# Designed miniproteins, single chains, continued (2): the designs that were tried, part 36

Each design is a single chain, and the fold is of that chain. pLDDT is the mean over its residues in the fold that is shown.

## One batch from the design tools (miniprotein)

Design m5230
Fold by ESMFold2-Fast:
Formats: sequence, C-alpha cells, structure tokens
Structure m5230 (fold): chain A 64 residues (1-64)
Amino acid sequence: MKVRVKITVPPEYVDEIIAAIEKHGGRVLEVKDDGTIVAEVPESAVPELADLALRHGGRVEILP
C-alpha cells in the first residue's frame, strides 16, 4: 500500500531525501524552499525514510 508523507529536513539534504524516495519506488509530489517534501511512498519505505530524515535533523509525518 502507498502512503502520503511529509518529510522536513534542512534544504541541503532535500536532494538526498528525493533520491531515497525514488529508490524505494515512491514519487515526489511537492518540494518547498524550507526543506519540506511531500511524497507518495510504499508504506514499507517509511522506516528507512524516517531514519534518513532523523540522521539529518529532520522528521517524517504520515498524512491522511
């Protein structure tokens, strides 16, 4: 099942997060200048994206 997630990281790490989303078969829906990314990802990819975001001082939120 795919879920929509909001990922917030410092802007310098946005490209790394986007690459990870695409690697896991997700797609980017929106990218903001403040380092906010909205993406649709496989539910199984959420833990790895959360770990990556946390490593860079960020967070992941599952959207409704």
Scores: mean pLDDT 84

Design m5231
Fold by ESMFold2-Fast:
Structure m5231 (fold): chain A 114 residues (1-114)
Amino acid sequence: DIDATIAAFQAEIQTIVNLIAEISSEEPMTYELSIRDGQLMVRRVSGSLSVLPDEINSDEEILARDLLNQLKTVIEGLKKNRSVSDEELEKLNQALANAEANLARLEALLAAQA
């Protein structure tokens, strides 16, 4: 259940970064996920996106929640700047909603283990 939820979250994050990379004509980032102190952590393995801040593009481990919040900010920026089609925006918003639901579920499961 926890492993399946992590895999689902990772798949949705990968969908978001793949779409952003296509829009920006860049290569998508890949991430490694781990649990530390009851929290889901992400670390960049490869790639970078110019629209993400240096902290997210670093080799440092960050909270999955912080990555998701920054991706939300990028998507809102793309919408505001009309840099994305309505169809692309719908796909991004759907993947974002799915990632949010899976992360919330995982956070609840991890809290129950404490």
Scores: mean pLDDT 81

Design m5232
Fold by ESMFold2-Fast:
Structure m5232 (fold): chain A 76 residues (1-76)
Amino acid sequence: MSVDEQLEAARQSLIDYFKSLADKMSNKTKGDKLYNEGVSLSDRLTTAIRNGDRSGVTTSHNNLLNLEKEMKKEQP
């Protein structure tokens, strides 16, 4: 598997994970919003990795961790 194929698989896995978090949230409107943020951040992380942008990787990774924490707080 090429690096690009591995990055696309990792991006899809992140998207699927954030979808699973959103599906567990009681507030479905907020869940949809946070899921869309997760999709955007997963794309930004993947793009930063492809470009060798270490600062972009760190920022996107931290934003994804913060988003995960927020979404988990909204679960019953």
Scores: mean pLDDT 84

Design m5233
Fold by ESMFold2-Fast:
Structure m5233 (fold): chain A 66 residues (1-66)
Amino acid sequence: EWQKEAEEARRIADELEVESDNYTKKAEEYRKQGKLDEARELERKSTILYVAANLVRAGADFLESL
């Protein structure tokens, strides 16, 4: 039974989503300051973390299905 592993994976996914949201918020602050290159870098990192969170969450769903 993979319940504990699925729960841990969901916790990791939640943490990655929070980190992604924080980068998005910081990017918006930089855009308001005219720091467009810094904003783009954070937006790129946010996207990577969001994709990673979705993949980890899909993995958790798979583990719970076993």
Scores: mean pLDDT 86

Design m5234
Fold by ESMFold2-Fast:
Structure m5234 (fold): chain A 61 residues (1-61)
Amino acid sequence: SMEDRELSFVRAFLAYAARTDSAEQLRRGAEAYIAELRAKGLDRVAEEAERLMREALERLS
């Protein structure tokens, strides 16, 4: 489905972002992308992206 493809892209994006040592850069990039997902009506994908962002930020802290 489109949601499955978007979720796959979100996982790849957040995995890439999580390789940075900058929590601020990860937060800004992820929040902007999550806002775009919500604007597209992909609320479930956005919720999963928020969860993955929180997990990545905890790992960087």
Scores: mean pLDDT 73

Design m5235
Fold by ESMFold2-Fast:
Structure m5235 (fold): chain A 73 residues (1-73)
Amino acid sequence: AEADRLEAEAAALRQETDGKLRVLSNKIAELTKDEEKAPEIAKLGKEASRLYQEGDARVAQLEAEANAIRAAS
């Protein structure tokens, strides 16, 4: 039950992070049509990198906790 909860939380967080990254990617793609928006594109790129790193680290933590519970069972 607890392992299933942590796996569900990890999956939900992956979906949330992927959704946010998709929005940023779409904004970058639209801005890429305008060469004058290069600084804004760079800013969004850094934001996307930060979101990915933070989300990936949290998902890895939740998955590791779920695996530890399953291994103990």
Scores: mean pLDDT 82

Design m5236
Fold by ESMFold2-Fast:
Structure m5236 (fold): chain A 78 residues (1-78)
Amino acid sequence: SALEEAAAELEKEAEKATGGERGALLGLAGAARRAAEAGVPLEEFVARLKEQYEELKPSLSEGGVKGLERGLAIVEAA
């Protein structure tokens, strides 16, 4: 599925990252896998992720912000 492909790509990019950026990418990969298992459409997952990102952004580290922005781009491209 598109979400499973996105999760695999997120995990691949996480191998190239460190710290908060890696943590954010791995967290998104896990969320994408769970969403795929639950039958959530890719578009719905992306919409929910964007809403959650706006709420979390002020409390995130610089690495966390970079990881989530990069991860969101990967999921949108799937």
Scores: mean pLDDT 82

Design m5237
Fold by ESMFold2-Fast:
Structure m5237 (fold): chain A 66 residues (1-66)
Amino acid sequence: MEEKNKELLETAEKATEYLKKNPNTSPETARLMKLYLEDLLKSVPNPTEETKKAVEETLKLLEEII
């Protein structure tokens, strides 16, 4: 359970870092990243507040590109 939460948190944080370094990320790539992150979020039954905040930040950045 906690292992999946950690994976989700790290995935969101890495995605946010990638998007900040790559502002020209294509909408297609952003859609794929969003789908992957949403699927991963669904697999974590009790995400921590820190993880939820990280996911929200990443999704917000992805929505700005899409």
Scores: mean pLDDT 80

Design m5238
Fold by ESMFold2-Fast:
Structure m5238 (fold): chain A 61 residues (1-61)
Amino acid sequence: SAAASERLRRLAATAPLSPRERAILLLSADGHSLREIQRRLGLSAGELYEAVVRIAEVQAA
């Protein structure tokens, strides 16, 4: 939804995230799946997992 995409873009702009974590949020806001993001950014499964966990921690704070 537009509201969900806007929230993700705001989080990417304001939250204390790495460039990788910001890129994941922005691509997610643009409608890309996590599998598409992994391929696009050239991430290993472990690197994607670590970034997603960190994003979830920031969202929960």
Scores: mean pLDDT 82

Design m5239
Fold by ESMFold2-Fast:
Structure m5239 (fold): chain A 95 residues (1-95)
Amino acid sequence: MKKLKDLEELVEKAAEEGEKSAKEAEEAIKKGNKKEAILYAASVGVSAIAMAVSAVSARNTESDPEKAKELEERALRETQRFNDTVNRIQAKIDA
């Protein structure tokens, strides 16, 4: 089973990359570059998938069940937030 600390680091990195890509997508929309916006939106989606996988993996860590549950809950919340972000970016492109 994966160490809880490794999963925490993976979730943090995915969250950072997703947030950066979301900001870059918004800037691309502002500049009228729809192709660049789509590429950054795809990157946000990849981060959401990475966090969802990390949430599932957290259930298999037994070193600290309470922290594993907290990490799972955080990863699921952030996954939903990134999915909402992708939908907002797509709506702006389609408008």
Scores: mean pLDDT 76

Design m5240
Fold by ESMFold2-Fast:
Structure m5240 (fold): chain A 72 residues (1-72)
Amino acid sequence: MDMEQTIKDLEEEIKKLEEKAKENPDDAVTWRQLGDTLDRLSDLYRSQGKLEEANKLYEKSDEYYEKADKLE
């Protein structure tokens, strides 16, 4: 129950951060926050044995970190 709620909260946070990133795509802070949130979600999926889903989230997290780094 607690883990399902945490996953749902993280998914909602990702949606909010993606909306912020669309409004200000040059804001490196928002892209870093997206990376952090996806990394946390990936860890939770990995702990649940959902390795393929976790790997996809981890790759997306890395892409957002790279985008933040390129923005300064």
Scores: mean pLDDT 82

Design m5241
Fold by ESMFold2-Fast:
Structure m5241 (fold): chain A 80 residues (1-80)
Amino acid sequence: MDELARRLEELVRETVKKIEEDKENAKKIAEEGMEEIRRLGEEATREAEKLSPELGELMERGTEQALGSLEKYGEYIVEQ
């Protein structure tokens, strides 16, 4: 579980870095990163639920927050 959480954070960071390095493809990079984060987030939530339902809910909310942040960031870069 800790490794999945770390991988999720790394993907968010890598996606932001890729957007910064290639702003012309920011929307595509954000969409691809969000898809990967969604998949890992679902797996992390499932593993967290095995420990407690409350932990699963926290992991799900964390994943939703990460996805929402990337969506807004990608949109902001495209509009500016």
Scores: mean pLDDT 74

Design m5242
Fold by ESMFold2-Fast:
Structure m5242 (fold): chain A 54 residues (1-54)
Amino acid sequence: SEREELWREAVERANERLDELLAKLPPTWMEEATATLQFLLERYRLFEELLEKA
């Protein structure tokens, strides 16, 4: 569907942007940034699950 296509493009673009941002961060902060990203992705997945259950 159109929604699936838009989602794939958004994820691809986000990954490209993330790589650029991570490259600008000091190495000591990369681990923290990765943990924050994982937290946000998990939160988004929980939101989708909640939406399905509602």
Scores: mean pLDDT 69

Design m5243
Fold by ESMFold2-Fast:
Structure m5243 (fold): chain A 79 residues (1-79)
Amino acid sequence: SGTVYAFGASRLPVAEAAARIEAQLRKRYPDTTRPSPATLRAGDVTVHLRPSGSGATITIEAASVEDALAALRTVGEAD
């Protein structure tokens, strides 16, 4: 129940954003998986994407602030 959330956005559609985020997450979290087209899991973090206009909104769920911030920085590198 101690879940930390971080939020971001992409100008890319969900499918393309998810593919680029997966590639960046794999550089830091080699066990990165994509259990659905809009969900990524990397270490102790889960990344959810939702369509928003021509782009996507990004929600990062983590067990700690440190994990959330590390994942948010990595997701930002996917643009």
Scores: mean pLDDT 83

Design m5244
Fold by ESMFold2-Fast:
Structure m5244 (fold): chain A 76 residues (1-76)
Amino acid sequence: SPEAEAAFRRAGRALVKGLEAYQKGDKENAVKYFKEAIEHAREALAAGAPEDVTQPLIDFAKKMLKRLGEEELAEE
């Protein structure tokens, strides 16, 4: 659906911003953007986006949060 596609695009953009912040050593913004990526990817999944497309993005963002010491959120 258009709603699922828009949410997935927002998730992808947040993931890119999270990676850029991570590479710069900006832990605070990296955490913020990886959380936003997970939130938008979950919105995309709820709106009917395929799990085989959305789940890898969620898993990767969770892995990055775990690396940043946010393991409680990464295990949800």
Scores: mean pLDDT 83

Design m5245
Fold by ESMFold2-Fast:
Structure m5245 (fold): chain A 67 residues (1-67)
Amino acid sequence: MPELKIGIFVGPNATTLEIGLKVGDKEEHSVHTFPSEEEARAAAEEAIKEFKEKYPEVKVSTTVVHL
């Protein structure tokens, strides 16, 4: 079953967005940096929408950590 893991790490000067996608035995990981939590959350929501359109049964998990 496809899985999408979103990690949002809110730092004092920047917010890091980590996107992990698992499809069968394949795993992809990407890291993006944004100046604000709001921009990182917007990017995460866009990614979730696109992955749900491509993989309708994708399981999404989101973790937000304030550093």
Scores: mean pLDDT 82

Design m5246
Fold by ESMFold2-Fast:
Structure m5246 (fold): chain A 84 residues (1-84)
Amino acid sequence: SMRKLLERMLGNYSKGLGVSYIIKVQQNSKASPKKAQESGKAGAADLQKLKDQLGKQGLKEAEDEAKKSLEDLKKATAALLEKV
């Protein structure tokens, strides 16, 4: 199904976006807790917009993957800020 392929691709994109922001938060946490928090918030905003857009298109599996990526980013950001 073309829809299943599209959902898989967009789900993978959401994962990649989340991982990229987690790396950015990790790098910034070594410099400043504020910069780490700002990077986490920026990534959360991007993933939230992606999740909302996927939901509007009815791409439920991709929306759920974007939601998971958002939750993973928030948890990673919180864990890194707790150690600083």
Scores: mean pLDDT 83

Design m5247
Fold by ESMFold2-Fast:
Structure m5247 (fold): chain A 60 residues (1-60)
Amino acid sequence: NARAEAAKLLAPHTDPETGEVPAPVLRYAGLLVQIDAGFVEDNEEVRKELERLRKEIEAA
């Protein structure tokens, strides 16, 4: 269900006037969708990258 999670993540960070989404949010959502689709291997390195991006989004 990574696609639904990605959509929920993008919605609150999308600027309603410009439609712009911050880069770390786009990377996080894209990576989740790629893992779910099997284009990116679900491994420790990828999970660490997701955690790093999530912390960047939270800190912004």
Scores: mean pLDDT 72

Design m5248
Fold by ESMFold2-Fast:
Structure m5248 (fold): chain A 59 residues (1-59)
Amino acid sequence: KEEEALEKIREGIRLVRQAPPGTVPDEGARLIIEGANELLKDKTPEEVGRIVRKVVEEL
């Protein structure tokens, strides 16, 4: 459950970072949003934002 949401966020961030400068892949953005929404079912927006930031920093 939570693992799947985190995997979606990681994959989305990876796709966004690998895109050429000036482009944002729709699929990457969608995966990040979907993963964040799954986490929001059990966590506050503040906690989800902190988790997403940590994933970005660790990649």
Scores: mean pLDDT 76

Design m5249
Fold by ESMFold2-Fast:
Structure m5249 (fold): chain A 84 residues (1-84)
Amino acid sequence: IKELLDKAVEAARKGDLKTAVDYIEKALELVVKNQDAEGYKELLKAVDEMTKINPQMAPLFSGVMIRAMAEDPDGVEKVVKEAK
């Protein structure tokens, strides 16, 4: 998880938003699959950092969350709840 998030942030700093989104999607998929509440918290911190770098990351992350919820709504709800 951490390596994917670090790569996402670095891609955002380079202005490569497509690569940043791809890494965030991979990280979220692993977080949901593994029910990793701590990984979800780290993912939210990375998204906040990326949004400070480029505000367009906020609507792009919303799209990532919508796709994740469409694939596994129960898994997403459970990990979000456990992350508090």
Scores: mean pLDDT 81

Design m5250
Fold by ESMFold2-Fast:
Structure m5250 (fold): chain A 120 residues (1-120)
Amino acid sequence: MMSELAKKMILILKIGLGRVKYGEEKVTEENAKELILEELERHDILSLLEELKKNSSKITEEDIREVVRESIELAIKLKVPIEDLKILLKAIFELLGLDMEVVEEIFNEVEEELKDKIIY
């Protein structure tokens, strides 16, 4: 069962994936943070991002793993390429102030677990 923090991160991710899938502007490493912040503001959930930042020290590696797993499965369902998902997740986790070395390690582990289902 996902933690409350993981569920909140998944909500932000779902909003971001919607922008990647249906937005007119291509999401890139350069614009991802700005586009995510715009989308969160449009959905009136910027306060959720601030709550997650405040609780960032309580976010566990297992929470990150659950978020990454759910995000890959959702991207497969929405037919979003893995490279676009990686850009989105990096932007979200950097906005949350998470350790990106830990995030990258967990992403690689989960990607290997799900590799036969992933769109490249």
Scores: mean pLDDT 83

Design m5251
Fold by ESMFold2-Fast:
Structure m5251 (fold): chain A 72 residues (1-72)
Amino acid sequence: KKEEEAKKLAEEGHQRMLELQQQLNDTVAAGQKAADAGSPEVRKAAEQQIADLRRQTAEEVHRISAENAAKL
């Protein structure tokens, strides 16, 4: 039934979003460690890159959520 399909699809979408969040967290952690070990210039560059990545990932997660809502 459509009801069960919708639940399964929402669950799969949620899992994909969790994977994206986990990838972001791993990348941010690795970037932060590299920045801490680098020069002040490298730290600033890494901090900017992390900020951009956070924004991009948040937009993508929000987009996935909006697409899901629009379908229902």
Scores: mean pLDDT 72

Design m5252
Fold by ESMFold2-Fast:
Structure m5252 (fold): chain A 74 residues (1-74)
Amino acid sequence: DLEEKLKELKKLVEEQKFEEALKVLKEIQKNYPLSEEIEKTALELLEYLDTLDIPEEKKEAVKELRDELLSLIK
């Protein structure tokens, strides 16, 4: 269920589990066609990530996640 996967993605981002979030995002991209719902979630997550004070050790994972999210909304 796409809705459940999007909810899982949001929860992982909120918990700052960015590597796991990236894995879920890639699973969504593989199993579901690009939709307005996915694009809207990508935009919301990009906005949320901009509000976070990211620990140095997680900055690389956040960059990869941001790059993937940006690829969905171009």
Scores: mean pLDDT 83

Design m5253
Fold by ESMFold2-Fast:
Structure m5253 (fold): chain A 84 residues (1-84)
Amino acid sequence: SLVAELDRAIAEPGDEAARRALIRAALELEGRLDELEEALALEAGPSSYDPAVARAAEEVRRLLLGEADEEELKREFEEELKKK
């Protein structure tokens, strides 16, 4: 899975800042996995390797490149953490 692949990258960065950024990306991706799984089931048919998975990978890539808004990521995670 994409989360597992991201976790592998976390194990190899050698830098705490990069590791924490990857952890945030993994948590963000988890929130989207539900939608991606449903979209993949609707579009992929007998094959489970289609655009939805590629989109998720692209989102993670954007986070790693620093294109994603850090404030938006933190806010969404904080909402998840504060969830009652």
Scores: mean pLDDT 49

Design m5254
Fold by ESMFold2-Fast:
Structure m5254 (fold): chain A 92 residues (1-92)
Amino acid sequence: APSMAERLLEAEVEDGLMRMYVWVAKREALKTGDATPLREALARLRARIARLRALRDAARAAGDAATVARLDAMIADYEALIAELERLIAEL
């Protein structure tokens, strides 16, 4: 089974890819006036928060406080991104 460090590293790589995806979705929506890329980004962010919560719960059970803190920060950032994208959709 992958170690907690390997799981966190995978989550960090996926964080970078998710932020790039959100940036592209924002750019396309602003360029076209079409909210579809933002709605797709919202669905992906919500699904990712669910996976990060599961990983956080596993880290908590393992007593890995540093990994829990990092995952909580990622979750909070994504919840803020969701709120930003919902506002942007409402303004289109």
Scores: mean pLDDT 90

Design m5255
Fold by ESMFold2-Fast:
Structure m5255 (fold): chain A 86 residues (1-86)
Amino acid sequence: MTGFGLAGTVTPSNALDYINSEFGITRREAARYLSKEEVEKIFDTLDDKSKIYVARTHELPEDLFNKVPKEYQEILKEMQKNNPLL
């Protein structure tokens, strides 16, 4: 019901394909509609770029976060460290 790509006519898989074209839908928006279960299944098929957007949009478990390259992990930690809101 909720979590499938965009509310329209696209599926999670199709939504990721559309991200490559930079349409009105940003990669970040498409990632937001993905559920944790969907993320876990498609995470391995995603490119590093898409993985970053998913990681920033959704909270990843330790196992998935470890699959993220070290450089990206360090950047994400520094960004979270510089969070005055929390």
Scores: mean pLDDT 57

Design m5256
Fold by ESMFold2-Fast:
Formats: structure tokens, C-alpha cells, sequence
Structure m5256 (fold): chain A 99 residues (1-99)
């Protein structure tokens, strides 16, 4: 389904963000996050070609802004992972209500 495809893309992006947070210094994290966002846009366009550019940008920007907020406020990796999982669930709930 549409929602299942979006969920898979968000879950994959979440795992990539967690890996970047574990392995990269702060100075490289933002660049990695932007690359993850571009890959999300590409996958959404390829797997859901009927989705508007605006909807794709809204989903990706929503994800990136949540990650940046968590990164700015949480230093502990375990708390970061938990906060990101909750943020992805909230984003998915918002998407389901809109689509």
C-alpha cells in the first residue's frame, strides 16, 4: 500500500540516521542527513510516481527537521535512537491523516 511504502522508506532512513550518528563526527552528520534526504526523495519518486513534489518535500522535510531537533537536544545515543523512533511514528501518523 501507499502508507506501507512510505513507512519502509522512513524506517530505512531512520536506520541510516542512527548509523551516521554512531559513526560520524557532528561536522559530517548534517551532510550525511542531507544525502539521506535526497535518497528518500528519489525512492518516493520512483516507488510512488503519483505522489506530488509538494507531498514528497513535506515528508522529507518533516523527517529532516525532526532529526535535526533531536540531534541538537539529545547527546546520548540510546535516548537519540528512542526519540527518533517516536518522531518517525508521529510523522507516519501525520502522513496517514493527510493521505
Amino acid sequence: SLLETIKEILEEAKERVIEARRTLPRSEFEKALLEIGEEMKKKLKEKIPEMSEGDINSIVSGFISRVLYIEDNIEDLEEFEKALEEAVKELLDNIEKSL
Scores: mean pLDDT 87

Design m5257
Fold by ESMFold2-Fast:
Structure m5257 (fold): chain A 60 residues (1-60)
Amino acid sequence: SVFEEVRAEIERAIAEETDLKALRQRVVDLIRRMLAEVGSTPQLSEIVLEADRRIHEKDA
């Protein structure tokens, strides 16, 4: 599904990007693209919250 694909892209971004500012921008760009394709959905909101949590954990 497109949600599985975006989750995989976010996981890859978290694994590959060492600069947290660049990582946040990359994740924001992925989410904006998904919003354009599917709109505001509960599944996308869950993905946003999970991505923010994972980035925060990487920063700690």
Scores: mean pLDDT 81

Design m5258
Fold by ESMFold2-Fast:
Structure m5258 (fold): chain A 93 residues (1-93)
Amino acid sequence: EEIKRLEEEIEKKRREAEEARRRAEEHLERAKKIVEETKKKIEEDPENARKIASEGTGEALREIGEATEALLEARRAEEEAKKLEEEKKRLLE
């Protein structure tokens, strides 16, 4: 039945969105750790603070960038699930 197929596709898209959000949280947590480690390195070696800060900022920005990509993937999957739900509603009428 077509309704069962749509329900399976909706479930798959919702799962994709959930996994993408989880990946985004992991990347943001890594960015936070990089900032904390960078701060400690600066405190231990203040003469090289600018270089340490530049390197740490670059690494943290990379993690934030990957988190942003994962959030966009989640949004796309959620929009697709919504379209499938509207299609299911139309078939039930």
Scores: mean pLDDT 87

Design m5259
Fold by ESMFold2-Fast:
Structure m5259 (fold): chain A 62 residues (1-62)
Amino acid sequence: AELERLARRYEIDAKSSKGAADYYKKLGNEKQAKIFEDNYKLSEEKWRAVRAQLEAARAAAA
């Protein structure tokens, strides 16, 4: 429940940040692109951590 909601949130954040980074790269705004690329990496890391916790919770329930 809670972990599933967090995983979905971080997944959306990662996709949004990647899209924004790609958009700013096309505009030649490398500073903004770098900021969103860093945000993408952080969201991706958080998503992986939450996904691991979710998988552990499922294993404990089985």
Scores: mean pLDDT 82

Design m5260
Fold by ESMFold2-Fast:
Formats: sequence, C-alpha cells, structure tokens
Structure m5260 (fold): chain A 88 residues (1-88)
Amino acid sequence: HHHHMEAERKKAEETLRKIFQKLQDEIDRIRAEVPDTPEAYDREIELVRQAKKELEKILKDHPELLQNALATLDRIEAVLRERKARLE
C-alpha cells in the first residue's frame, strides 16, 4: 500500500510539473507575439482554464495535489485578470 501510493503520487507530481511547464511555455509564446494587450491576457486566462480542466481529469485520484494545483492556477488567473484590468 505505502510503496504503491508513493509511486503513484510521484508519477502524478511529474505529470503536474509537465502541465505547468507546458502552460508557462505557451504563456511565454503569447507574450513574445502579442505582449501586454487585453487580447493576450484573455488568451493566457483561457490557457489557465484549460490547464485546470486537464488537471481535474489527471489528478482525480489525488485530491490534495489537485486542490493545491488548482489554488496555484487560481492565483495565476487572478494576477492575469488584474494586469488586464490595468490596461482597460
């Protein structure tokens, strides 16, 4: 039980890191192409929302990891919305 749970958690954490890295790479790409515009922030917010949906599917058996990951994405979304509001 303990060894099985540890291995599954490690695999879930590795998947989580890959999802966050992909999200960061996609955000960096948007910023390079269309920096500091409301449209760019809307695209970034949509990527965060898509990442949340992907995490809910992948981490369904790891509720603590899911809750922490969603909290991190909620903070990122809040920062993006605040930055967008400053441009409007």
Scores: mean pLDDT 78

Design m5261
Fold by ESMFold2-Fast:
Structure m5261 (fold): chain A 109 residues (1-109)
Amino acid sequence: MTEEKLKKLEEYVNELLKKKREELAKKYNVPAEKLPALSLSELLALNLEMLADALETVLKKYELAEFLREKAREIRELAGVDEERVERLAEEAARALLKELGLDESLLR
């Protein structure tokens, strides 16, 4: 049962990732395959937003989705200012996601 939900979530995240790459290509006026290198913090924030949209749309996990969006906003605000806090925010988001999906915390290590 959980595996079917994870597969739908993965498919939705992959579609959102493709769509976000096209949006970034338009923003930076380059082909999607030649996008400028994004900072690690921006990539983390984008991934959390895509996961939040997928969790809300596919699994109807509205509270977790909003939690991940808040973490993405904080990561963007702290990018280049407090890298230790950015890492902790990423770990908090990953831990919440793993707990909700019933996955092992060892995946964070």
Scores: mean pLDDT 67

Design m5262
Fold by ESMFold2-Fast:
Structure m5262 (fold): chain A 74 residues (1-74)
Amino acid sequence: SLKEKGARLGAELDGGDIATPSEVGKGAMLAGATPQEAARVAAGAIHSGGDKATYEEAAKNADVPSAPGFAPPP
């Protein structure tokens, strides 16, 4: 699926935690983005020369969802 492909693509490009880009993609959709937009958000952030922090920044730009890994619990 586009949503998972974009998130997984981000993880593979980073070579780090697969969960991080997947959470970015899912977060973007949860924030109101389409699966295609979520995939672009994750992949585009990495393509722009970012890293793990850039993936999360892309999710913030789409309105941060209340999901584990984006913000610490109170």
Scores: mean pLDDT 51

Design m5263
Fold by ESMFold2-Fast:
Structure m5263 (fold): chain A 75 residues (1-75)
Amino acid sequence: MSPELQELKKKIDEYLEEMRKAVENGDKERFYEIAKKLLKDIVEFSAKHPELGEEIKKLYERFKKEVDELMKKAD
């Protein structure tokens, strides 16, 4: 994995951990703020690195799965 992809993956993992904490604290507003920031970062990264499209798509699919699981816990 390239250094750029490693940094993106690390950032996604950090955001997912913060989103999990927001859910555990009942802070739905914070959860959605973090999700919005992460989506923006993924979109910006995709625009800068179109050659990494397949790898970015896999990271985005993982992100969507984790967010869906966290959203179910937020209810």
Scores: mean pLDDT 77

Design m5264
Fold by ESMFold2-Fast:
Structure m5264 (fold): chain A 58 residues (1-58)
Amino acid sequence: MDGTQILQIVKSNLSPEQIDLISKLTKDEILSFLDSNSDTISQEAIDALKALISQLLS
């Protein structure tokens, strides 16, 4: 999975402030954030963030 492509999708759908916030959260906190903002965050950005979390665990 290409981390650069995932980062590009995240940057296109999230503000720099949201990206900074997410980078400081635990896995469970990120999932809670995505659930709380699923009406404002695209499914592509949600999928990209879940993919990033999966890669951090590997």
Scores: mean pLDDT 68

Design m5265
Fold by ESMFold2-Fast:
Structure m5265 (fold): chain A 97 residues (1-97)
Amino acid sequence: SKLAEIMRKLDQGLLDILDSVLAGESVETAKEKLRQLMDEAIKEFIKEGIDADVAIKVLNALKDTITTLLDNFELYDVRKAVIEVTNEAIKKIKEES
């Protein structure tokens, strides 16, 4: 399913951003990549028939959550937290669309 491909691409893109930060990339650069990834994912979800308001709301909430995790990465397992919040956002998109 194209929807599953968008979800897989989003998951992988988020993990790639985290791996880059852990390898020494700046949090500022990571936040810009996150914004671009989320904007692209929103457009792709809308194109595949997900309600625009649902896609925008859920993915902006995910972006804000991951931004908070990036600002506080020394305080918890950021990689695990990102996986969990991303899966919950994807679940909400499926259930509300």
Scores: mean pLDDT 82

